# Designs tried in a protein design run: designed miniproteins, single chains, continued (2). Part 100

Each design is a single chain, and the fold is of that chain. pLDDT is the mean over its residues in the fold that is shown.

## One batch from the design tools (miniprotein)

Design m7471
Fold by ESMFold2-Fast:
Order: structure tokens, then sequence, then C-alpha cells
Structure m7471 (fold): chain A 65 residues (1-65)
């Protein structure tokens, strides 16, 4: 289900990058909705991820979808 994918992505973002749970869920929802550019901008600007780390996040999201 969409909610199960969001939960899994949010947990990944929290455990790997220390993103707070509420913010991780917001980013996970953008990824599930295919809003990759918006998710990438937030990950880089708000949480300091590198472009390489953002690629790993998107690749993982695509694997789950």
Amino acid sequence: SEEEVIEKLARYLTEEFGIPEERAREIARLLVEGRYDEAAVKLILEFGLSPEQVKEVIDYAEELL
C-alpha cells in the first residue's frame, strides 16, 4: 500500500540521515507521488544531503514502488 511505502521510506530517511520522523514522512510522500524534484530540493536545502545521497534515496524509492 502507499502508506506502507511511505512508512518504510520515512524510516529509511530517519535512520540513515537523521531526518525527523514528521519531516521524513513529508519527503516520503513527495517521493511516492513522483515529485522527485521537490523532494530533492528539500533533502539538499533543509537536511544537507549531497546530490549522490539524494540519488540513493530516489533509487530506493523507485525500488519500493
Scores: mean pLDDT 86

Design m7472
Fold by ESMFold2-Fast:
Formats: C-alpha cells, structure tokens, sequence
Structure m7472 (fold): chain A 62 residues (1-62)
C-alpha cells in the first residue's frame, strides 16, 4: 500500500478525484477535509500511487 497526501485548493475537487481513483481500483481508501482541501489517498500499488499524485495535483490547480 502507498499513501499519497496533498493539500488541494478545493476540497470538493480533491474528494471527486480521490473517489474516482477508488472507483477505478487505483486506490483502496481516501480521506478529504472539505474545509482545508487536505487529502490522503491509500493507493493499491505503485501505479495507483502515481495516479493519485497526478489527480491530487490537478485538483490543487483547479
């Protein structure tokens, strides 16, 4: 398991991105603080970890 943690500018965007990773099987769990945008994603494997980093980075730029 690989844990990816980032602070996004939008908690809603981070939550949407993390949820999609879980639905696609790239992540097994996630938590997001909707007020601060702090997101933690637990990836299934190394590929999931890289996908989570890219998705949360995009959420922080939105």
Amino acid sequence: MIEVRRVAGSGAAASAAAGELVRSGLAVDYTVDLKTGEATVVAADEEGGRAAERALERASLA
Scores: mean pLDDT 78

Design m7473
Fold by ESMFold2-Fast:
Structure m7473 (fold): chain A 73 residues (1-73)
Amino acid sequence: SEIDELLEEVRRALEEDDAERFERAARKLLSMKPEMSETELRDFRLLAQLAIAYSTNPRVREAARRALEELAK
């Protein structure tokens, strides 16, 4: 699915320290939030938590923080 592809993009962007790719994929996933399953939402939250914990890039961490805030609504 497009959601699974975007989750993989977020994961790869985190591994490759690609802030622009992370921001684009995360933003698109947030726009698709109403279509996401509980499992997909949990996976997205886990990736965002990992980004905050392990990324040294402030743009990645800020995008991840905003994603977690939006997912909590």
Scores: mean pLDDT 87

Design m7474
Fold by ESMFold2-Fast:
Structure m7474 (fold): chain A 91 residues (1-91)
Amino acid sequence: MEEVRQEILDSMTPEERELYALRQRIVKELGERFTKLRNEAIKQNNQDLLKELDELAIEFGGRLSRARTPEELEEVYRWAKEKIDELEKKL
């Protein structure tokens, strides 16, 4: 697939660009926590936690793709952070 990321950014409205930047920041921050937790679950062969992480990843991606405002992205961030905190307690 051709790399069109910069061309897409250049064609965005200011609102779309803000939404994109917020989405990227959320994905980076929570993605790091998710990756760390998933790696620990794999090391421990914790199948239940891996299933919950897979479900969370699908739901998180769906919520991110449906978020149309910064407020909706902040709600997705808070929701996902809370879920990751809950799953970390199950380690």
Scores: mean pLDDT 78

Design m7475
Fold by ESMFold2-Fast:
Structure m7475 (fold): chain A 89 residues (1-89)
Amino acid sequence: SEAEKLVEEAEEMIRRGEDPLKVLEKVREALEKYLEENPDLPEEEKKKVEQAIKGVEEAIRLYEEGKLSEEEALEFGRYQVEWLRELLE
């Protein structure tokens, strides 16, 4: 699936120490694609994915404003990637 490919890309970006903003943007793309590819998700799971997308958008905003450190942004991105990987497996 495209969502799985985006998760793999995000994992590679994290491993290579790429810019946290790029990581967070890739994570957002992966979450959005997962939601698109799984239109019949149970309501509670769909809500969790929607909240995760909002969380990533907030993290991007805070990072761009200099209110979230590079380490905090990367930790958040890593947490979201691990969570989404579990959903895909």
Scores: mean pLDDT 86

Design m7476
Fold by ESMFold2-Fast:
Structure m7476 (fold): chain A 88 residues (1-88)
Amino acid sequence: GSEDQALEKAKQELEKALKAYKNICGNKAKKERDDACNEAAANLEKTFFEIYTKLNVNQRKEFNVYAKSLNDEYVSNIAQAAEELFAD
């Protein structure tokens, strides 16, 4: 249904944002982050929350599981923060 399509689109948008982030930061250790990498990280976080706020409770649960499955520490941290911020 439309909910399934919205969730799949959300996953695709996250993958695209993560790919852009990794293109700038992927070969840099977190301790070696420059301004460009920090800005790319902020853009990824902003994109995550813009996606997340458009999803319903059930979609957010599946989206968080998916985000953590991407095996990126920064995305996993954003997903955890989103769960805590939007918890009832």
Scores: mean pLDDT 79

Design m7477
Fold by ESMFold2-Fast:
Structure m7477 (fold): chain A 55 residues (1-55)
Amino acid sequence: RDDVLLAIAESIAERYERGEGELAAKLHGITPEQVRAIAEAVRAGDRDAAVALAS
């Protein structure tokens, strides 16, 4: 379960890095602020925070 949530968080972070943050927010049904928070957690290597934000 956590591995699936981490994969989702990493996918969101990659879209944000490509300038597709708004699209990621729409595709995952979350806010642009949440996309940014997830991307920051992934960038920091904080797996627990990334999983928590994606769940």
Scores: mean pLDDT 80

Design m7478
Fold by ESMFold2-Fast:
Parts: structure tokens; C-alpha cells; sequence
Structure m7478 (fold): chain A 110 residues (1-110)
């Protein structure tokens, strides 16, 4: 559980970095907003999950990561659908893959 949560957190952190890198390359303001919402959702999930891990509450940490990754995935998929820049699309697609991996790992930690 703890090791799977730490690996999920690493994937969440990487997804955040990739999404942040994509934002300045996105020209569509709705896509930029969706990518920013995804970054915000990931940051909040990481913060709350770390608090629960510190308290030894691995099940609540897993639930927070599942919720945050799921919400961020919805936002990034919306951002990707509205993004035309190939470099931004590649970064968003990679961020989505990391969030999907984080979700799988967090679900295994339940």
C-alpha cells in the first residue's frame, strides 16, 4: 500500500510538470483553463494524500489520489480535445498516461 502510494505520487508529480509545460504552448483559452484546472486538481490531491500518509491513513490517501487523478484526467482530456499545437498535445498525452498509471497504483493501494 505505502510503496504503491509513493509510486502513484511520483506519477502525479510528473503529470503536473508535463501539464504545466503544455500550458504556455496552448493557444485556445478554454484548453489552457482546462489544463490549469488539471494542474490544480493534481496539486490538491498530492497535498491531501501526503497529509493522510503522514497520519498513517493509507486508505484515505488512496481515495484522495483516485479522486484527484480521475478529475485531472477529465480536465486533461478536455484540454487535449481543444489543443492543436503538436508539442502541447504530446505533453498532454504523456501527462494523461502518468495519471492513468497513478490511478491504477492508487486503486491497488485500497
Amino acid sequence: AEKELEEALEHMEEARRLAEAAIPLITNPRARAAAQDAVDAVEEAIRKAREYIEKGDYKLAARVLIGGASLALAYLRNALALTTNPEARALLEEAIRHLEKALELAEKAL
Scores: mean pLDDT 92

Design m7479
Fold by ESMFold2-Fast:
Structure m7479 (fold): chain A 78 residues (1-78)
Amino acid sequence: MKLSSLETLEKLPTEWLIGMLSLEADDEEAVRRILEVLSKRKLSEAQKARLEEIKAQLEAKGASPEILERIDEILASN
């Protein structure tokens, strides 16, 4: 299920985007769009820790290896 356009996602706080990843776990396209927006943001250490928690939740929900790798790339680039 798609909740928001890319433009709408770009207006949301980083913490909300991280939380939305777990809610949208069944919609790979929505997850990819959220990760695209997050890849353009500088994350704090607290936000990185939250994203690592969400990565574990996505993995438990059966997220693709590609999605998990994109999260690792965002964490590494920040």
Scores: mean pLDDT 77

Design m7480
Fold by ESMFold2-Fast:
Structure m7480 (fold): chain A 77 residues (1-77)
Amino acid sequence: SPAFERGKREPETAEDAALGRLFAETDGSLLDFVDAALARGFPVEAIARFLGGQARGGTPSPALLEAVAYLERRLAA
């Protein structure tokens, strides 16, 4: 049980680092990033978790909200 570590940021994983590099390669387009990540075989849950991290605990950008909605549509189909 991680009760004593509640609310702390989890350590960056090798998968999160790879997604970060891919995001940089997509010239900041979150939709292109989602498509590229799915094409490279990253799991939908890992992509969603990475996008959640981009919110920085504040108000998400419109582009971030669009990317999350796009990913959810891909998961639902």
Scores: mean pLDDT 69

Design m7481
Fold by ESMFold2-Fast:
Structure m7481 (fold): chain A 113 residues (1-113)
Amino acid sequence: GAAAFARARALLAEVQRDLTEIISKIENGEKLPREELLARLDRVQARLDEIGALMKQITDPAAKAELRAGLEQLRLLVDYLISLLKEKYPDQQEVIDRMEAIKARLDELIAAA
């Protein structure tokens, strides 16, 4: 329904903001504590899971197409962030593994949309 769609859009915007902030901090050479990074990624995963549940309540094909487009945009940000992490923090395997899990979850949600 319309409420589920509005909530899913809000969650997509929150995920985009979190990923963009992480990217910006890494690009600017800011040292991010591993614990803070993992906590931010945990919130991203939780929001993606909520989006997945909300998508099951959305039957309008146009709304689903808009959510798919938003998820595809997040997928590009995730790919870029994984690339940055591998370049700047290659020894942070736990963070990289969490990002790869987020990427896999996005691919599942895009396929379901």
Scores: mean pLDDT 88

Design m7482
Fold by ESMFold2-Fast:
Structure m7482 (fold): chain A 67 residues (1-67)
Amino acid sequence: DLLAGGRALGELFRANPSGRVSLAEFLERVAPHLPAEVAAALEATFRAGGGHMSRQQALEALSAVLG
């Protein structure tokens, strides 16, 4: 459910004081709500960024995957 995943991702960014989300938090709370290929692409982007992403970087990666 892409809408549920997007909402969960937004909530994670709001809950983080730095405005950044870790790969572990993403995998636990957001990835289960996303289509497997979208979750995998975002996970790869998190890993390339050292395991953390800003909201803007995550949205850019999501836009690239979704077209």
Scores: mean pLDDT 76

Design m7483
Fold by ESMFold2-Fast:
Structure m7483 (fold): chain A 71 residues (1-71)
Amino acid sequence: STAEIEAEINALLDRAEAALAAGDLEAAERELARAQELFMANAAKLSDETKQRFIDVDVDYALELIKRAIK
């Protein structure tokens, strides 16, 4: 069901956020990539809240990559 897909995406985003907080970018990327796969396959069915959360975590990950690339 859509609710089960949203629950899985949110669980993956929880893991991605925990990895980001720990400074583990490789783990964050892996969890976020899994969340993105489900998001892309189901975007039209997802709540605005789930969509916004995915965007927020994806942006946080991107900002951490940029911060580490800047010397």
Scores: mean pLDDT 86

Design m7484
Fold by ESMFold2-Fast:
Structure m7484 (fold): chain A 62 residues (1-62)
Amino acid sequence: MPTPVTKEDAERIVTVVKRYLAERGLELSPEAEEYLEKIKEMVGKPIEEANQLAAEAYRAAQ
């Protein structure tokens, strides 16, 4: 069964994405920040949806 995203899961995903971008020398664009804010709104939604938003944040930062 898909596990619903907790507030802690959402914050961890956002932190991991930001850390990954920083380690790669990529700047967090306004578009990437919008996707990260949407991840915080995914509390109670399937984790797969939050992961898709994280992927979009990564692409927007490139």
Scores: mean pLDDT 77

Design m7485
Fold by ESMFold2-Fast:
Structure m7485 (fold): chain A 86 residues (1-86)
Amino acid sequence: SLQELVEKAIKLFEEGIKAETLEDIRKKSQEALRYLQQALEKATDPVQRVGLREAIELAQQALNSETLEEARDYLKKALDVLKKVT
């Protein structure tokens, strides 16, 4: 379901925020992006679609981050957005 895909992404973001290396954060972010993209394909509600797209954009920023601190900040923002649409 849409909710199950979003819940999987939330757990992966929480794991990513706790990760000790940039490589581990990138791995968790990549996995979360896969679930969020699937969720976006299933989402029909405009507000949910906006939130999912914003979370995807923030997770992509985490993947492109050069530091652990920057990547964690983007994942925290993505998690906050995702929690508001679920």
Scores: mean pLDDT 87

Design m7486
Fold by ESMFold2-Fast:
Structure m7486 (fold): chain A 53 residues (1-53)
Amino acid sequence: MERLVRALELLLTGDKTIEEIAREAGFDSVEEFEKAFQAAVGTTPEQLRAGLR
C-alpha cells in the first residue's frame, strides 16, 4: 500500500509518465504497477490520469 499511495500522489500532483511513476514508487514493472493499482483503486493509472487532464 505504501507504494500505491506514493504512486497516487505522483499521478495527482506531478507530470511524470506512468512508467516513471511505477519506477519511482518502487515497482519492478509498469505491468506490476498497473495490476496492483487497478486492484486497489478500481481503475488503471492511465484512466485516472486521462480523467485528471
Scores: mean pLDDT 76

Design m7487
Fold by ESMFold2-Fast:
Structure m7487 (fold): chain A 92 residues (1-92)
Amino acid sequence: SLEDQVNQLLQRVDEVRRQLRDAAARGLVPPDRAAELMAQLDQVRSQVQGLLDRLRAGEPLDPVELQRQLTLQGMQLMAVSAELWVLQRQAE
């Protein structure tokens, strides 16, 4: 279902947030960059949570626009995840 897709994306955001927090705690990411990446993850989470809230409220959402928003938020999450991976590799 669409709600399942939104919930899966929220779970992925929370996983990347955990990885970023753990990497920052280990000194593998510069503090300023960790703060910027965390802010980006918070923005993605907020937008995805908003979609979930609207779906649960039974709001008649355009399926094409919903899919576009999920794709864009997923791409933002992947960009943050990729940068975190690069930063961790550089610290090794």
Scores: mean pLDDT 87

Design m7488
Fold by ESMFold2-Fast:
Structure m7488 (fold): chain A 81 residues (1-81)
Amino acid sequence: MSKDLGLSGADALLQAAKLVPDVKDELIKIAKKVKDAAKKNDSKEMAEYLKKGAEILSKYPELEEVAKDMKEAAEILEKEA
């Protein structure tokens, strides 16, 4: 369900934050926003923050796959909204 997708995306952002220290604080903030939106069942807000996270991660070649998965999750959540 959408909540599980949002929580999974937030956890992926927190794991990625450990690998990219220069954007770590920004990724942690985005992950918290995704978790808060998931608690509210706000698929639109979850999609918005997952998309922001994906844009940041897409700048890092080592995280390109994570960025793609996150963008795909955001597109699924946008369709539910």
Scores: mean pLDDT 80

Design m7489
Fold by ESMFold2-Fast:
Parts: sequence; structure tokens; C-alpha cells
Structure m7489 (fold): chain A 63 residues (1-63)
Amino acid sequence: QQNFNQAAKEIDPTAVVSFSKDFSTVSIWLAQSNKQWVFSASATKEQVVAHLKQELGLPLSSA
């Protein structure tokens, strides 16, 4: 889904998003952190952004 690319770019503008061959999962690679995460293709943009922020130690802005 196109919203995964937007979610990844919010965290790292150089992020690369790739779908699995069966489109069931999405791989997000963040060049600035040199790390990769795998998400379900059914995940929302909000869930992806929140998870990436938590994994990178970035502040979760919901306060």
C-alpha cells in the first residue's frame, strides 16, 4: 500500500519500502539507521510510524 512509503518517509526521507512476493508483508529499510523492519501489509500508517519511532528511540507524539 502507498501509505507505507509515506510512513517510512516520515521517519527517514531516504527510506526504501519493498513488498514481499505474495504482498502479505512489507519490508522497510531506513538508510540513516541502516536497519530493516518487516510489517504486515494490513498494518496502518499510524502503526508503522509508531513502531519505527519506538524502535529508533524517537519520541512518540501522542501527548
Scores: mean pLDDT 73

Design m7490
Fold by ESMFold2-Fast:
Formats: C-alpha cells, sequence, structure tokens
Structure m7490 (fold): chain A 83 residues (1-83)
C-alpha cells in the first residue's frame, strides 16, 4: 500500500513537471497554444494510464488495468483530434 502511494505521488509529480514545461515552452514562443495543449493532454493521459497500471499491479488486476488503459488512450486520441 505505501509503495503504491509513493508511485502515485511520483506520477503526479512527473505530470506537474510536464505541464509546467509545456507552459514554459509556450511562454518562450517555442510552442503554439495548440502544441502546448496537445502536450498537456498527452501528459495527463500518460499519468492516468500509469496510475491505472500501478493500481492494477498492486491489486493483481493487470488485465482489467490494461482494458482501462486502452479506454484512456482512445479518449485522449479523440480529445487530441479536437485541438
Amino acid sequence: MEELEKKLKQIEEDLKLAIEEAERRKAAGELSEEEAEKLKLKARALAEMEKVRAIGEAEGKEEEAKEEIEKIREKAREELEKL
């Protein structure tokens, strides 16, 4: 349980850094608004998938986690197409 909590905290921290980097690069003129939003959306989807994977591994429900991860991936793809 505590080990899972550490993994979840690391995933949230990595997500925060990825979002901050996208915003920093947008502010510096390295990314357009659309490019920054796509990067942030991808970062959020990746973090959500990593959390589902970590929980699935901890609970012995890896196959259920895999199915949920694919649903997250498809939803992220649809959201990216709208940007």
Scores: mean pLDDT 83

Design m7491
Fold by ESMFold2-Fast:
Structure m7491 (fold): chain A 120 residues (1-120)
Amino acid sequence: SEQKFLLAARAVAEALRKLYEETKDEHFKKAAEKLEKLAEGAKEEASEEMIREAYEIIKELYEALMKSGIMEPEEAVKVSALVAVARLGARLGLSTEELHALVQRIAKVLGLPGRISVLA
């Protein structure tokens, strides 16, 4: 549903804000601002559990992508945020078709090139 999508995006935006506060890296702040704007239509606040899950997903993936040396920090933040929204959306019960649409919409909002499938 649209509301499950927006709730997942809100949780990820909150997690990105926490990562910005810890790192002072502007890429986390810019991604947070874009997802906050997208999530303005959400009817519910994200739970502390959802925000914590998003934080762990983003941190783990960002660190792995940076360690690989094949991705710039800006792209690593965007990809990690996109994967976090998709995983939270799946846990909230979004269908495979809804998750595909979510990935395309988040990629566009964050300015990621092309169509990226991060669903595993």
Scores: mean pLDDT 85

Design m7492
Fold by ESMFold2-Fast:
Structure m7492 (fold): chain A 99 residues (1-99)
Amino acid sequence: TQEAAERLERILENVYNEKLDTEEEKEFAKKLIEIAKETFEHLGIEKSDEQRRLFAVAMLLLARRVAEGLPEEEALRLVERILAAKTAEELREIIEELK
């Protein structure tokens, strides 16, 4: 529903800006960070906690774009770009493009 989408966008924006005021937002952030950690551990890539959080946010925003009609080929290029990001700043730039 539209209300559920708006709530998710608000929670995601708060996670991105580190404005975690509610237990719901903190639990959501924890799940995102755990997914990012498992992904990087599986790939043998070492990343900071900030980079893991931003990676998780970028991947969720990308999933939203795909659900909204982003072509698969373009989505795969964005996945490669997200995985190749070496700094938190590079991940923030990708996130701003996906908003």
Scores: mean pLDDT 77

Design m7493
Fold by ESMFold2-Fast:
Structure m7493 (fold): chain A 74 residues (1-74)
Amino acid sequence: MTKEELRELNRKLLKDIVDYIKKKGPEAHRRILKAMIEASLLPEEERNQALLQFQTDLVNEAIKEILDEIKKRL
């Protein structure tokens, strides 16, 4: 590929990633609210650990889904 073709592919890929995140926004917000409500019922130490675990799981899930979408386009 030429340098210009690679730049164009990268721009399209970045746009697709942004569009994917926007599409997942409402569902992600609902999951965050649910996790916060459930964590509020736990003792302070367990609450902090549960929220940290949820954040880690959410990030890992997003990375996996983004990679799966990239794989489908290759």
Scores: mean pLDDT 69

Design m7494
Fold by ESMFold2-Fast:
Structure m7494 (fold): chain A 65 residues (1-65)
Amino acid sequence: SMAARRAALDRVIGALHERDRVEFEDAGLGIRVRFEARTPVERAMAAIHLAVAKTVGAERVELER
């Protein structure tokens, strides 16, 4: 269900490292998530988090510069 997906996404976001800045927007039936990563290491970690966010129901996932 959508409620279960949103709850799962919230748990994933809550587990993210403090180096990742996460914003999300509830777009009704979908959620958009942004991650901020400025170093190559942070960018690689953000890519993993983005992939996980997609699997738990984020409608759109973006990497912020």
Scores: mean pLDDT 53

Design m7495
Fold by ESMFold2-Fast:
Structure m7495 (fold): chain A 111 residues (1-111)
Amino acid sequence: HMTADEVYAYAKKALEEAKTASPQERERLFLDVAIRVAKMPPEEQLAVVERLVADGEAETDPERQRMIADLVLTILKVMKYRYLNDPELIKRLDELERRALAVKHRADAQL
């Protein structure tokens, strides 16, 4: 299994590649990250998502903010599907989604 640090590094690499990718290529890159996150234990998945959300909150470039938010939202969609029967985990995912949407809305206002 990839560690949380390895998956986080993989996500950061995917974000760099997404800068020059077509919309269809960005979707594939982000889905590939989401699949790798999904293979981890739940607490490790949450740790990676929390780090990415914090990166998005700290980011000042609106295009980078948007890409980070889109990646996080893709990961959260997969996680919510996996954890439909875990209300405590869903509550934590909903809070991360709220934060990611705030990053996305802030980016969209600047673009």
Scores: mean pLDDT 86

Design m7496
Fold by ESMFold2-Fast:
Structure m7496 (fold): chain A 70 residues (1-70)
Amino acid sequence: AAALLAAEAAADLAAVPEWEELALTSKDVAKVIGAILALLGTAISLELAGDLERAEEVRERARELLKKAL
């Protein structure tokens, strides 16, 4: 169970730069919101895997993107 959570969190974390780029470069509000929600989902996956420090980093990145993109 912990190994599956860690694997999912690692995969989600690896996608963070792609979601950040989509949020910063897209003019489509729905895509920007979707990208920010994906980052928040990644933070939840990291928190469930026990990586609270990285989860907070991803949440901070999502908050900054929301402020800049919307």
Scores: mean pLDDT 74

Design m7497
Fold by ESMFold2-Fast:
Structure m7497 (fold): chain A 88 residues (1-88)
Amino acid sequence: MRKELEEIAARLREAATNDGEKAVALWMELVENSSLEEIREILSLAFEREFSPLEVRALIAALRAMVEGDEEAREEAIALAREIEAAR
């Protein structure tokens, strides 16, 4: 699994820099098929920094809001973003 996570992280980093639509599609695939901890590890590898569980949850909620138009997910993303801000 570690090599697969590193390969996914490399693809996500490349897509995030060069192709926003591919980045969103890859992110959707990760959210559907991976655990929260796997997503955290992939993000940490892709962007070479640690992600808190709140940050990962906020990113997942933001993605669902953006791609699916999910209003509950949008409200969750905003609430989690405010919690991250308050913790600084």
Scores: mean pLDDT 75

Design m7498
Fold by ESMFold2-Fast:
Structure m7498 (fold): chain A 66 residues (1-66)
Amino acid sequence: SSKVYTGDEVQKYITSRFDFKDMKELKEALKKAAEVAGIKKDLLDSSALFTEEEVEKLIEALEKLK
C-alpha cells in the first residue's frame, strides 16, 4: 500500500480502538504486539514509519493479546 503512518499516528489509532489503563500498559502491549507481528521498529520513535499492512498486523496481534 502507498499509505504510511508515523509511530504517533499508530498510537493514536490504537488508543482510539483499544482501552489501556495507563501509558505503561500501552507500551507493554505495543511491544508484545510488535514481537507477535514480527515488526522490529520502535513504535515510540516519532520518525519511524509504518505501512498500512504493518498497522493491520499490529491490530490483529493486539486483538489476540487484549
Scores: mean pLDDT 75

Design m7499
Fold by ESMFold2-Fast:
Structure m7499 (fold): chain A 73 residues (1-73)
Amino acid sequence: MAAEEVVEHARRTAERLGREAGLSEDQIKEVAERAGEATRLAVEHMPHMSREQLLEFGERVARRAVEEAKRRA
């Protein structure tokens, strides 16, 4: 379903960006879970958002999660 697609996209984006940033596997899992959960909450609680807006939201959350993980290094 569309909701699973945007959540999975956010998770995979965080995983890809985390690997590119040189994060550990544990950190990659953590940022992927954070991006997926934030996107799932947006799907459930922001019914006015379009699919494209949800994809952009997920990508933005993924980028922020990876940057925060890098800062903790």
Scores: mean pLDDT 81

Design m7500
Fold by ESMFold2-Fast:
Structure m7500 (fold): chain A 66 residues (1-66)
Amino acid sequence: GRLIAELLARESGASLEAAERAVELAENGGTKEQVVEILREDGLSEEVAERAAEGIFTLLAEGFGR
């Protein structure tokens, strides 16, 4: 999850802490909706948070989540 969290923090403008929490939740079977909520609480708009969440799930599917 660390590499994905760092990439998402850089690309979305989320804090590293929020990105790490979002990635950890996604890795543990959390929903896209729950991931979006974490990112929105960090100050991202719904559109940016939804795109970032989609990126998390895509990268996890590609095996980048550890």
Scores: mean pLDDT 78

Design m7501
Fold by ESMFold2-Fast:
Structure m7501 (fold): chain A 80 residues (1-80)
Amino acid sequence: MPTVEEFKAHPGYEEAMEILRRAQEIANRAQASGDRELVEKAGEYLKKVRDLVYEYIRTGDKSYLEEAKKILEEMEKELA
């Protein structure tokens, strides 16, 4: 996986961080709710979004970023 310095230097860094931040916010909200099912689902979605964002940073392929946006949208509809 890329280092923090390599990640920050990427042209799409700000958009990628916003996607991760929103996914993390939903996951944090699920944790605060105490709902085990929501916590589990949020964790699975967060992992998928994070992995796709990291692949985007590694490859520069915008299709990974677009896929991460779709997963985040599903996460927001189901869990937010």
Scores: mean pLDDT 77

Design m7502
Fold by ESMFold2-Fast:
Structure m7502 (fold): chain A 82 residues (1-82)
Amino acid sequence: MMQKVVSFSITAVLNLADDVSATHVNVSGQELTITTIEDGKRTVLKGLGELTVEHVSPDRVRVTYRLETNGETFEYVIDEDV
């Protein structure tokens, strides 16, 4: 098994001037799509896997994203203060 730790910011949609940061996660069957919009730039990540969201404290959320392909398992952990 392979494990990779990635720091990621989960930002609520903020209607503040012309600078909008937004993150949307969509799950359809076994396909996971993560769309991030920051400074007018749109990034889309797609994969097959499982998404788990956990509150580790009232002000912190941990998101675990797991992908499995060709018998290999990849795990990505994203932590964000809320």
Scores: mean pLDDT 51

Design m7503
Fold by ESMFold2-Fast:
Structure m7503 (fold): chain A 100 residues (1-100)
Amino acid sequence: SRETVERILEAAERLFAEKGYAATSLDDIAREAGVSRATLYSHFPDKQAIFEAVVTRSMGEIARGVAKVMKKNGVSEEEVEKFLEEMEKKIEEKLEEIRA
């Protein structure tokens, strides 16, 4: 479910930030998220997929925060939407580089 995915990504983000990618296991993420390993694997095939989802989510949160500031400073909704689309494209390009 969406709620389960959100808990997994929040747990992974905290652990990756606290002790790094290499030192974080799927068991650590499952425990922190309060889910079983089977539930975690039903949503993500491996640690790399979780990492990519965390990066995408975190960058999306930053982009939304920036968009809020832009709107408050008189930037048009059309220009804000274009900014968000360009950010999404750049995130995907960087994730493609990491997948290699």
Scores: mean pLDDT 83

Design m7504
Fold by ESMFold2-Fast:
Structure m7504 (fold): chain A 90 residues (1-90)
Amino acid sequence: ARASRRFEGEATYTEPGKEAHLKGKLVETGAAIEGTLRLIMETSEGSFFGGVVKSEDPAFGEGLAFAFVHGPLPTEAGVVQPAEGWIMVV
């Protein structure tokens, strides 16, 4: 069988005036990291929402890869429109 590693869990990051929660599951298969890892970050300036991550770059090492996107808070429609995003290896 091909080598695979898995992460499933939750982590919390806290900074003054900020709180971030990482939730989800990632599976490493050969040269790829696949799965879903959500970063939910709340600040005095709004909310940050993480999405599904897929990475085939082994330069990320043994860390968990995920993307987060900052967008305006949903006030009526219940839909967040991403304004910007970034990818982070945890």
Scores: mean pLDDT 39

Design m7505
Fold by ESMFold2-Fast:
Structure m7505 (fold): chain A 65 residues (1-65)
Amino acid sequence: SAEDEELKKIIDYTKKLFDMYERQRLERILAEVRARYEAEGDTDPEKILADVQAEIERLEKERRA
């Protein structure tokens, strides 16, 4: 239950942030997060959150550069 709640927050958070940047990038990240969660089953939600945040920051830097 805690993992499901964290995954939902990650998705919502990612959608909100990328609504200001680029929709195509958001859809790719969401698909990767979902695929990883579904494939592994025993996924650490903190790792998923960190991975999503790192990707967002990387894309933001690329857009600014």
Scores: mean pLDDT 68

